# Designs tried in a protein design run: designed miniproteins, single chains, continued (4). Part 40

Each design is a single chain, and the fold is of that chain. pLDDT is the mean over its residues in the fold that is shown.

## One batch from the design tools (miniprotein)

Design m13366
Fold by ESMFold2-Fast:
Structure m13366 (fold): chain A 57 residues (1-57)
Amino acid sequence: GELEEAKERAERLAAEGVARGAISAEQAQDIGRMVREAKTLEEAEEALRRAEELLSR
């Protein structure tokens, strides 16, 4: 569903960011926590948005 897709995208972007050196391990852990705690699409999209912002710097 949309919730699961948003969570998967956030996790994937965080992992890619760590691999590229654009996201720290601490930032990736924070995104992972947001994904695990997200119960709504809005909360999952917030995690995704954070990952996207960190990758855009």
Scores: mean pLDDT 83

Design m13367
Fold by ESMFold2-Fast:
Structure m13367 (fold): chain A 70 residues (1-70)
Amino acid sequence: MSQDEVKKVLEEAGFSKGQARQIAQKVAPLTDDPAALLLGIAREGMKLGASNDKIAKAVQLLRVKLGLPP
C-alpha cells in the first residue's frame, strides 16, 4: 500500500488533509507490515488528539483495503 493510499483512507475517515499527510508519512516505513501499519495509524492518530471514532473508522477502512478480516 502506498503512502498516498493511506492518506486517502485517513481523509475518508474524517482526518484533515494535513493530519492525513502527517500520519501517512510517519507510517510509510510500516506499509509492508499490515499489523504494524494499523497499530501505527492508531498511535499517530491518538498523538494528534483525534477522536476514537475517527481512528476506528480509519483502521476499519484500511483492514478492508488490505483484505484483512474485520
Scores: mean pLDDT 80

Design m13368
Fold by ESMFold2-Fast:
Structure m13368 (fold): chain A 87 residues (1-87)
Amino acid sequence: VSPLERLVARMEEYLARARASTDPAEQERLLRGFLLLAQEAMEHLPPEVRAEVERLMAELIAALKAGDFAAALATAERILRLLRQAA
């Protein structure tokens, strides 16, 4: 199993827990953990994919600052899809 595949598996776990949570503070903590894993995953990506993930990470950060958890979860899923395609 590649390092990127392991990071994707951990990110899937964080996102699943965030979706299942009814506590906004827990959702924020889990999505911030997701962002840290996404940052590490970028080291394993080609430049074109890295740039797209970086743009989506900025979108996710903006959604979290706005308290828009629906947008944050949707953006996190988009990041996961890109990383799965690159793995």
Scores: mean pLDDT 87

Design m13369
Fold by ESMFold2-Fast:
Structure m13369 (fold): chain A 61 residues (1-61)
Amino acid sequence: MLVEIGASEVVEEVTEEKIEELKKRAEETARQRGGEVLSIEVSVEPLGDKYLVTAKATARV
């Protein structure tokens, strides 16, 4: 079975460190469900003077 797991945060500046943190958070949640991570997507959406960064993992459980 495939599941989709997201981790998101609103940030003033999009940094590589924050992207990696969110990717790791999504992967950790997938592992807690006994899932194998197949892919991770990152999206950035403007939110006024800030940005909404989302890491979305697709995992097989």
Scores: mean pLDDT 80

Design m13370
Fold by ESMFold2-Fast:
Structure m13370 (fold): chain A 96 residues (1-96)
Amino acid sequence: ALEEVRRNVELAEEYLKKGDYESALRAIEEALRIIEEAVPTASPEELREMLRALGRVHELAEEIQKKAPPELRQRASALQVRALRLAGEIQARLAA
């Protein structure tokens, strides 16, 4: 799971570098889906690694919002909100 998250974040970075915003957004969506599925059973160490990945996802989504066509910016904004919500859930689990 964590290796698949890292792979999708790396793919999103490469697609963004090439100006392929749609593929970058798809890779971000997949990374978020994997994290959401893994959170209920993740160890504290895995949760911390997921938080680092979510921070990078947030940065990538923000960059897409600044550079992409208007129709893709809304999708990037939604993914940024989703990443922040998920990070809050993980932080709550780590504090418990």
Scores: mean pLDDT 87

Design m13371
Fold by ESMFold2-Fast:
Structure m13371 (fold): chain A 119 residues (1-119)
Amino acid sequence: MKEEAERAAASAESIYAILEDALKLAEENPEGAKNLQKSVKEAAEELVEELRRYAEILEAEPEMKEGLAKAATALAMISAIVPELEEAGEEALERARAVGEEALRRAEEARERALKVLE
């Protein structure tokens, strides 16, 4: 259980790294970024469901449930935004990067919180 929750939280950070690469590619080659953005969205949606399930199984302290849910929500937010930015142009891609960096910060905080509770 602890190992599974830690693995899920670590996967959240990995998915964000792929999303950041997709944002870079979208600025330089928008057409090439499209498939990568779709893959990130699908992976993030699966992870959101997995993190929610872990929070439920743990019947955990509210703080752990909140931390895992926050990480999942941050990834879902950035994945939902990125595909729409194909039509928004170059300034919107720069704003998406800022939103992505903020979402990563929240995911990192949520992961640290979850790991601390699982100690």
Scores: mean pLDDT 56

Design m13372
Fold by ESMFold2-Fast:
Structure m13372 (fold): chain A 61 residues (1-61)
Amino acid sequence: SRAQLFNKAASKAVEAPDGSTLTVVAPSEELGEQIKRALEEIAAAEGKDLTIVVEVGDPAA
């Protein structure tokens, strides 16, 4: 589900060290962009400089 995909990505963003690159695999570009935006906000709130990359594909593959 959308919420599960977001929660998994958010946990990775919170736990990732500064300067990390996080790849988000989403079933659609629209969902991927929404998750990327939310992760960028989480990174900013945590004071982290994270690079978020979105790939369209099966998030379970």
Scores: mean pLDDT 76

Design m13373
Fold by ESMFold2-Fast:
Structure m13373 (fold): chain A 72 residues (1-72)
Amino acid sequence: SMAAKQEAIEAAQQKASDASFQADKTQKEAEERTKEDPSARKESDEKINEANNALSKTVGDTYATIQAIKAE
């Protein structure tokens, strides 16, 4: 049904939103860590990259799910 498809799309969008929030939080925490300890910059950059990679994967998975639902 269209209602079930809409619910699945909204669930996928919520996961992408949650992943975006977590990536933003990780970036802010990593930036604050680097301000407190400049020697942590490499580790902070790695954490930011990991969070961005996880976000990219989640967004891609969400896009694929939505496209599959729309294609029926």
Scores: mean pLDDT 82

Design m13374
Fold by ESMFold2-Fast:
Structure m13374 (fold): chain A 87 residues (1-87)
Amino acid sequence: SKAELELELLSAAMNGDVEKARELAEKLGDPKLAALMLITGGIFLAYAGRLEEALEVAELAAEIGEGEVKKKAEELAEEIRKKLEES
């Protein structure tokens, strides 16, 4: 189901599995929803201190997303890059 794909995508994103997240995002067929799940996973990775993985997931969200969601993903990626530069 769409809900099952959404949860699988969120799980892959939270695990930093960018290739699996990309495949699941394509299967979901909803770029806005996929980008939102990726943003959520990227935020969790960032809170966990997994900044390099968080950046990869946020960049995937920016690649897939459109409009306001793309902008939010780009803002998240920029915030993570700044944290990486401060480390």
Scores: mean pLDDT 89

Design m13375
Fold by ESMFold2-Fast:
Structure m13375 (fold): chain A 81 residues (1-81)
Amino acid sequence: MSALDEVLARLAELLDPAAFARVRALVDRAPEMSDEELAAGLTALHREAAARLSPEQVERVERAMAGLYTLLMEERARARA
């Protein structure tokens, strides 16, 4: 599996199907978004997840979201270079 697939699998386990579908939509749109738009989108998804999860699960989602942001930024850098 790719690093992106691993992070997405982890998020799928932690998030409900509707929230995970929004993560997938964000990943698909990431090449067309600014860095600020991508960060804002991930922050909104994390905030929504945090309202439903325990503090331990919130920490796991936060780490997975940070990893996702890093991987998407690397992919965007490759596409623009």
Scores: mean pLDDT 77

Design m13376
Fold by ESMFold2-Fast:
Structure m13376 (fold): chain A 64 residues (1-64)
Amino acid sequence: MEEIDKIAEEIQKLIQEKDESKKPEILELIKEGIKLQAKYYKSKVTDEEIEELAKNILEDALSI
C-alpha cells in the first residue's frame, strides 16, 4: 500500500479502539497524512493549518 493509505488505516484503527491515551498518537498520524496528501496534490499548507485541520478531524472522528 502507498504510505498515505497505510497512515489512513492506522488512524482508523486507533480511533476504533477509543483509547484516550492514544489521542496524541492519532493527532500526529493525522498531521503526517495531511502533509503527505499536500505533497501528493502539490498543495501548500502551513504548519498552523495542518495543526487546526488535524485537531478538527480528530474531534469529529472521536464524536462518532
Scores: mean pLDDT 74

Design m13377
Fold by ESMFold2-Fast:
Structure m13377 (fold): chain A 68 residues (1-68)
Amino acid sequence: MAERIRAFVDALRAAGVAVSEETIKELENEEDPGIAKALLRMIYGASKPSLSPEAQAAVEAAFDALFE
């Protein structure tokens, strides 16, 4: 799970989404994969209106590749 969380956070950061190291550590320490995925979706959702369509597509593709 931690590797998938890191890969998705890297995709978010590449898209211009600010994710703190504290948030990453909290996500990596989350034992429930469903809760971790929900938190990642919430972070993306909060930033989505400020992202370009290309950045949104890249983040959504990364989420699908890592968690489906």
Scores: mean pLDDT 76

Design m13378
Fold by ESMFold2-Fast:
Structure m13378 (fold): chain A 64 residues (1-64)
Amino acid sequence: MKLLVDSSASDLEDQLKSLGFRKQPDGSFVLTVPEILLSDIVSKLESLGLTYRVENGVYVFSRK
């Protein structure tokens, strides 16, 4: 399962990197996880104030 955090969450860079996210040249962050870990990562990101939408099988997170 592919996760993307957009550049609106740049203030969370260190936290996202600690979760295994990689920073992209456009300022977004990406992580691929097994489906069994998806709920844990989603819950963690939501606790940081992020909301998500699903686009073409990718979970796209942004600031509320």
Scores: mean pLDDT 83

Design m13379
Fold by ESMFold2-Fast:
Structure m13379 (fold): chain A 80 residues (1-80)
Amino acid sequence: DKLIEIVLEYYKKSQEAKNKKRDGSEEDRKALKEANEAYNKLLEELSKLPESVATEIIKAITTSESEEELKKKVEEILKK
């Protein structure tokens, strides 16, 4: 599912950006750029969904502690 892949990619890139020292290194700048690109792609896909479904997905992203937990939550949301 394209949406699940996009949600997981954003989660992964967001975590990578948070784990960087934010010291302005090339690696830090690359991680921030990738996180921003994943975020924009996520917003585009969420705009295609009903507001209630988009809200549940955002909540899943913010409350999940792992990629596996997030994937399971999003799959359950999309089965409705």
Scores: mean pLDDT 77

Design m13380
Fold by ESMFold2-Fast:
Structure m13380 (fold): chain A 65 residues (1-65)
Amino acid sequence: SATSLAASALRLIGYQLEGLIGSIELKGKKLIVTNLAEDEAVREEIRELAKRYAEGLGYEAVVKD
């Protein structure tokens, strides 16, 4: 329910810089995120961030684990 798309994007980029996200791609109306995290809590946070960011764009999130 955060209204800031920029905050969600920055957190996803932060996880990518840490090596916990392999790629972030926009294709059609889909946000595709490769989730490399091994920790269950971090994996779920990445899924939730991807969904929230995609919803803010009017897109669908596709998270590859």
Scores: mean pLDDT 82

Design m13381
Fold by ESMFold2-Fast:
Structure m13381 (fold): chain A 93 residues (1-93)
Amino acid sequence: GIGNTLLALAGEAYRAMNLAKQGKFDEASELAERIAKEARFLAEISPDPKVRQALEKVSELAEKAAQYARQGKHDEAIKLFEEAANLLIDAAE
């Protein structure tokens, strides 16, 4: 199963959230963009439609979080990083 891969990606999303909480929004934004690319790649190669849909949504959330972080919308960015992490954890079960 891909559960360990999804949990690893959730850990990256949680790290991005913690960087944002520390005011390191440029670093959080760069990590969010990497998460979005990784999620998109995993979605393309995943044979499971449910996992693919979750990864597609994570990619969208991570891209939006990066945009909010760059716009100084700090609370919105943090919330989206948390949502992405939770979605990945739920998909791993």
Scores: mean pLDDT 85

Design m13382
Fold by ESMFold2-Fast:
Structure m13382 (fold): chain A 74 residues (1-74)
Amino acid sequence: MLSLEEVIEALELALELMEKNPEWSAEEFYKELSKVLKNPSLQTLAKNLAELWEKDRERAIAYTRALIAHYRAL
């Protein structure tokens, strides 16, 4: 069972990687994030964020911030 804390920590790590490494490709982002995230649900989250990062980097950052705020409000 995936805890709320694990989801928030995964999203915070993803956001940090996005903000500190704006030059990274979606593949590099997914590779680095997937080294830490072992849970299948978190792996799916990492893949979805990487796909969004490839398509629209500003939207990926905004979406990740919104998800963190949403989960913290639960």
Scores: mean pLDDT 82

Design m13383
Fold by ESMFold2-Fast:
Structure m13383 (fold): chain A 94 residues (1-94)
Amino acid sequence: MEEELRRQREADKAIEEVKKILEEMYNSKTVTPSLVARAVKAMERAADYSPEAMEKVIKLLEEYKQKGDLGTKNAADEAIKHGREILERKRAEE
């Protein structure tokens, strides 16, 4: 119970990091490999703490994909794919 709350707090921090990265990607209007790598790392952090956090991250990526240009859409699509694979793995093992 208390450990679950601590994991959720850590997951919230990971989600905030993903939001920050997505804002940087949106503002630059250019998706660089560096930004994609940061997003993937933040997603792996979120998944490590909570499947719920990963679901929230996937939703953010889906919304980001809808608002971005074609380049952003492709990068978001790959990130969503990775996120869902991680979520499936975490749920199967928990």
Scores: mean pLDDT 68

Design m13384
Fold by ESMFold2-Fast:
Structure m13384 (fold): chain A 56 residues (1-56)
Amino acid sequence: EPQVVTIESEDIEAALEEYVAENDASVLDRAEVSPTVLKALLGTPQGLVVLTVRRP
């Protein structure tokens, strides 16, 4: 099963970009659940990650 990670940030796009850069990830799919919540499916060298980024 993919690893599930949740992060909070005022800037959802910047937080996604930072996570991708830090984890050598590729964005495979993304969905805007709401204006303040983004879910992304990421491919990493360690496997699949489901990332949730939300504004506080």
Scores: mean pLDDT 82

Design m13385
Fold by ESMFold2-Fast:
Formats: sequence, C-alpha cells, structure tokens
Structure m13385 (fold): chain A 114 residues (1-114)
Amino acid sequence: SLEEAKEMLKKLLSDDPEEVAEFLAWAQRRGISVEDLISMAEPFKFLGTIAPEAIVEAGRDILKNGAEATLKKYYDRLSPEQRKKLDELAEKYGLTPEQRAILAYFLYLLEQRK
C-alpha cells in the first residue's frame, strides 16, 4: 500500500541501524533486487542521510565483486561493537548476504561520520 511504502521510506531515511535493517528485510521479502534497491535509493543520496548512499555504493560493489566479497571487505573494517550489531540485526531479520553487505557498509559509514 502507499502507507506501507511511506513508512518504509521513513525507516530508510532514519539512519537508525534497526530501522534500516527492517527496510532491507522488507525489500528482501518483496523480492526487490540489488539493482532495484540502487534505483530506489539513488534519488535520496543527496539528502545528507547515510542509508541511501550505503545502498547505492555497496549495491554497486555487490554487482561488480559479489555479495560475499563486499560483505567481507566492510565487515573487516567494522569495530567489534559494529560487527556484533551487524550479526545481531542480520540474525533477527534473516538478512541475505546482499542485505548484510549493504548493512555492513551503512554501519561503517556511521562510524566514519561520528
């Protein structure tokens, strides 16, 4: 519904790790591809929120190098606290390797922009 789409957009633009994970899980359940996620997020990358940028950049890396390689690259750059947060959210929401890679990059960007 239009109301559900608006609620999910609010979660994407919140820059809250749990709300971003909920958005990614919703997209996964609807069968939204990485390419479609990039297209959906790209208009919002200039709003100054982190999650749209993370989707576009990590999504492009996934399409070029694969989800597992992208996930490992960003996971290795995370603090122990952010790795734990990623692992907990990925388990809670049942995230695929593609969604985990995007969330890992999002958490990485959050730490860099503190």
Scores: mean pLDDT 86

Design m13386
Fold by ESMFold2-Fast:
Structure m13386 (fold): chain A 96 residues (1-96)
Amino acid sequence: ASPYRYRIELTFEGDTVEQAQAAAEAIRLLGRILEEKRGIKVTVEAYDNGSVRVTVEAPSRAEAEEAARQIRELAELMGLKLVSEKVLPPLPDAAA
């Protein structure tokens, strides 16, 4: 079974590209800590329009939701607004 069963996608918007890039870098640093300590994978993409997309992949739903909350709080502290939150279907054990 994949350790990354539960996936949440968060999309944020900043007022400036610089704000979005700074927030994306901070979220990447948080993501590295979560990966090393909890086995949670965090993927961050910053766009030229000031949007930031974050994908959280975790071994359990509770851990994915906790990581998503921490990421959301950090993003909001850095002035980003949450635009969408999507719970993605878990990775199928039968997919090659």
Scores: mean pLDDT 80

Design m13387
Fold by ESMFold2-Fast:
Structure m13387 (fold): chain A 94 residues (1-94)
Amino acid sequence: SMIDRIHRGLLTAIDDLLAGKMSFAEFRALLEGLRAEAEKVFDEEVVAIWTEASDELIALAEEAEGQDEAARRATALRMRELVEETSRRMREAA
């Protein structure tokens, strides 16, 4: 349920970020909070998977700040693909 909650929350946050309903700072804060929660629930292997993905998602979100609408949509697609792959890896490791 925690992995499913992270998955759904991140997809919503990516949509809100793309739509301008969430700032980059709010997105980064959300991912930082999810990392702290993951550390309380999962073992070190699952936390490492999340940490790697979280850092990449933050980098992609920062990249999107300087992009036009078409490039931002392409970045959002890469972010969604990363969320799906990360959720799969976390579920396999848990």
Scores: mean pLDDT 82

Design m13388
Fold by ESMFold2-Fast:
Structure m13388 (fold): chain A 64 residues (1-64)
Amino acid sequence: TFDLANQAAEAIAAGDKERLRELLKQFEEIVKKNPKDKVALWTAARLAEFLGEKELAEKYRKLM
């Protein structure tokens, strides 16, 4: 998950919304399989926040 989290940080810095959406989708699948992965939960929340999906971001933060 750390490698994908690094890719997410790069996409956020670049403002690449298309890549941010694809990465969020991948992290949602990771969270489904491992709901206690704090790195995946935190990264999914941050990606959702940068995409303007505030409600989704809050949902992932509460799962941590």
Scores: mean pLDDT 79

Design m13389
Fold by ESMFold2-Fast:
Structure m13389 (fold): chain A 72 residues (1-72)
Amino acid sequence: MKEGAIRFLEALLARSTDPEVQAEIRKLIEEVKASEDEDEINRLVVRATKLVMDREGQAAVDAAAAEVNRSL
């Protein structure tokens, strides 16, 4: 769901400490908001997840996922 994707990206943004990563995630959130293609939304989420994992580590991704699940 588009709303779920946005919420997960916002959680990734909140867990990121790198300004470059934060800027890229903000851009990806805007692209998700503009997209109506579920495949594109999925690619954008995967890109953001990989970026955070590479720069901040798996724990940051796991924390973001837990935050979204807790907010449901």
Scores: mean pLDDT 80

Design m13390
Fold by ESMFold2-Fast:
Structure m13390 (fold): chain A 84 residues (1-84)
Amino acid sequence: SAAVQAAIAAAYAAGKAAVEALGENVTLSNVEVELEGDTATVRATATNGDRSLPVEAVGRVEGDKIRVVTRVGDEVREEVLPAR
């Protein structure tokens, strides 16, 4: 389904952003996934040692594209990926 494709894209973006912000030894906890229509929201807490940042990625299917907006702490990035 479109929401599942959005969820996969959002989860990938969230993980990538967490690694880029906190390093490859980052762990994700409190993972929550919400699916609604063509949209998926992935939320988690990224932790490395005593450092922790909230992570949220929202994926939305827009025709043949998936738009993902990812927030890690105060940093926001947008990515556009091809849909299935």
Scores: mean pLDDT 83

Design m13391
Fold by ESMFold2-Fast:
Structure m13391 (fold): chain A 101 residues (1-101)
Amino acid sequence: TPEPSQAQVDAASAAASEVYDIMERGIENGEPVEKVEKEVEERIRAFFERHRDDPGTVGLFSKLVVDRSWQLRRKYPTDKATRLYSAVVRTVGRESLRLDE
């Protein structure tokens, strides 16, 4: 597999940071978990659709967003953070399988 380019790293990192910020603000502001889950799922799906022809960017984003959601769960040991982590993993898995179909 080719090594990620700087443009791929920048795109994946920016998007993963955006998803992390949505989750962290949702926890800190006490937003309903279902609302935050929906926003996170929509952002992940939109990224996969925009970059569907670039498996390197999508693969890097998948790794970064899952890792960041795990770090969020470590920072906030709450049911909400665990549910958001699970939503990220499920959405990434579902969208990855859809691209491979």
Scores: mean pLDDT 86

Design m13392
Fold by ESMFold2-Fast:
Structure m13392 (fold): chain A 56 residues (1-56)
Amino acid sequence: MLYFGNIHHKVYSLEGTVEAISSVSKQKTLFSKVLVEEEGLDVSTIPFVSTVPVLT
């Protein structure tokens, strides 16, 4: 197998993994929200003391 195909396949599988976790809606909602907030949250711009994991 070529590295090129292998890497592409793994990256694609990563996306599928997110969907699989969706099956655990209960915890998924929590993680998904934290991720979305962290990535897009203005405060994320400043990794200051990493601000205690405020799930909000």
Scores: mean pLDDT 49

Design m13393
Fold by ESMFold2-Fast:
Structure m13393 (fold): chain A 99 residues (1-99)
Amino acid sequence: MIEEAIKHAEEALEKIFEAADLSEDIFIEAELTLIGLLVLQARELAEEKDLESAIELLEFAKERLKELLEKVEGEVKEKLEEAIEHLEKAIEALKEALE
């Protein structure tokens, strides 16, 4: 359902910004901020019912977060793992809404 997908995207966004705030690496913080903007744009596209574009952006954001997992540890890594889980749930809900 679109509403469920938006909720999961918002929860992912919260975890991404929490990870950015916890990061002491300015390049990781910058990358997380950019990924957060991608998730925010995907949320707006989902609200406009452009579900295909929303799915593509969420999948792209998820892959970028997975790449960052290799560079982070501790609480930052934990927040990113939670963000990825929420993005996966958002993508699944949008795919179900597309049918």
Scores: mean pLDDT 87

Design m13394
Fold by ESMFold2-Fast:
Structure m13394 (fold): chain A 114 residues (1-114)
Amino acid sequence: SKNEKARDLAGLARRLNLEGKYEEAKKAAEEAIKLLESDPNADPNILAEAYLELGKALNGLGKYEEAAKYYEKALKLAKESQKAEVLENLAKAYEAAGKLEEAKKYREKAEELR
């Protein structure tokens, strides 16, 4: 299924991000997103994971504002158990982009959930 293939691609992106292979992680995450955005039966939890891993890859590549955009997309779909991680990554991306007010807002939200 598209959900099964997208889950495998999101998991691959996660492993590639952990290895610092950010360009490869970006491609895997983008393929997962493409499969899910074209499917009305897309699992929002898998899509959230794919957006999170794309954000991490973009952050690793120094594309901080683009990373923040995908972290915001992940946050809208994320399970409660994932929100603190997404908010921390979003705060760090905005801080790296020089957007200190946005960084402060998301850091405070992350602290409230921990």
Scores: mean pLDDT 89

Design m13395
Fold by ESMFold2-Fast:
Structure m13395 (fold): chain A 92 residues (1-92)
Amino acid sequence: MSPLELMEEILELAKELVEAMKKGDILRAIGLAIRIIGLGIDLLKQEPDNPLVKKFVELANQVILAALRGDFETAEKLLEEMEKILEEYKKL
């Protein structure tokens, strides 16, 4: 996957994780979190010095933690920030 494709997949999975937790599907949410972490590692390996990539992975980790705690307001704000970083990356 390209870095852009990895970022798009991470964002999609992060949205699915929030919805899984809202439905009480904790097992699905854990599986999604593990996949997000794996894709984040691949993304950081491809662009280790890109500050937008680093910020995007940090935000994804914060979404996971907020959603797992049931803090959906924080998780949704963090998803919006991830979308902004993705749009900034597309302009490079």
Scores: mean pLDDT 90

Design m13396
Fold by ESMFold2-Fast:
Structure m13396 (fold): chain A 78 residues (1-78)
Amino acid sequence: LLQEAVNILEERLTEALYEMRKEVVASGKDPAVIAEKYDKYLAALEKIAEELKDVNPEISELIRKYAEELKKAREALA
């Protein structure tokens, strides 16, 4: 079901964001290194959303919303 797939993606993306925030604290606040990690994950999310646009556009949109959330976290490092 769409809702189940959405919930799984939401859980995985939320976990990834949490781990990246944790890395900021653990790494001694090297924003350049953490920013590179954010950029890498953003690119991966955009690629997945693009691949899913023809298979399931609704899930693709949800991934894009999470990419937006990740961009917000990335901006907080600047």
Scores: mean pLDDT 69

Design m13397
Fold by ESMFold2-Fast:
Structure m13397 (fold): chain A 78 residues (1-78)
Amino acid sequence: GKVTGEDVKEIMEKYDFPLSEEEAEYLANMLNHLYENTKDKSKLKELVKELLKKLGVPEEKIDAIAEDLVEKLKEKME
């Protein structure tokens, strides 16, 4: 399977950083592409953190959100 916009939206809402459906779907597609094109999966969390920084996610929330997103990627993409 793939991570969906709904998966992303649910995680982002848990951390009080709500996304629109379009934004959540876009981020989900970026995350799926990142997973498929990252050869070294140990770097995945760091790459997700950089993506979240570019989206303007507060520094204090980045670690927790990145962990949940990486967990969801592994659940759906492995």
Scores: mean pLDDT 84

Design m13398
Fold by ESMFold2-Fast:
Structure m13398 (fold): chain A 71 residues (1-71)
Amino acid sequence: SEELERELEELARRALQAGAALGALPDVMSALQPLFQEAREAIAAGDLERAREALRRAKETLDSLVAQLSA
């Protein structure tokens, strides 16, 4: 799905930006990389439900990390 690929790209860009701004890029990327990989594999396989769930978990993880690191 082009929509899910766009969501993944936007979320990855936000993660890179947040990690760089907070000086915690390796920590942010190490936490998000498995979820991005799961989403990418699910999109490639046409498993849109699995892709949506992986992206949802990635968003939740990023939001949690940003809250913790920006304090």
Scores: mean pLDDT 84

Design m13399
Fold by ESMFold2-Fast:
Structure m13399 (fold): chain A 70 residues (1-70)
Amino acid sequence: DEIDRALEAVGRVLAEAGADNSTIAKTAKRVYDALSAGDRDGAIQAVRDTLKESGLPEAAERAEAALRAV
């Protein structure tokens, strides 16, 4: 499943960046909701916004790249 692969890839990047469980869960939910609606651009935007809110802007670029690779 493309959505499952995207969530795994994004979650791995966030965990490697040291994101807490609440940040990982919030990002995963936003990505899942957007991808389930067929909105890939919205999923990418959700990753950027959530990680900026959490003080991890450098992780946003890697998570976005991982999401685009799926």
Scores: mean pLDDT 80

Design m13400
Fold by ESMFold2-Fast:
Structure m13400 (fold): chain A 89 residues (1-89)
Amino acid sequence: MPSIAELAEALAARAEEARRRAEGLLEQAEALAPLAPDPEELLRAAEEAVEALRELVRAAEAGDLAAVEEALKRLEEAERRVQELVAGV
């Protein structure tokens, strides 16, 4: 069974991965916004990803596994939304 320290390390690693993904997603959205059919929706979706990342980091720091899972789902939903909007470019 993983110790509290092992769980904390795993959560920190997931938060770091999510941060990198959210940064790339926001940069992609900002770069493509002028070419997007709905730039406002694209930027909003990217902002939702950043918000989900902030929640993920807070949950990881608190050791709240349920909140971490919820934040990860929100991040995945925001990523899907950005990809749907980018497909229209």
Scores: mean pLDDT 74

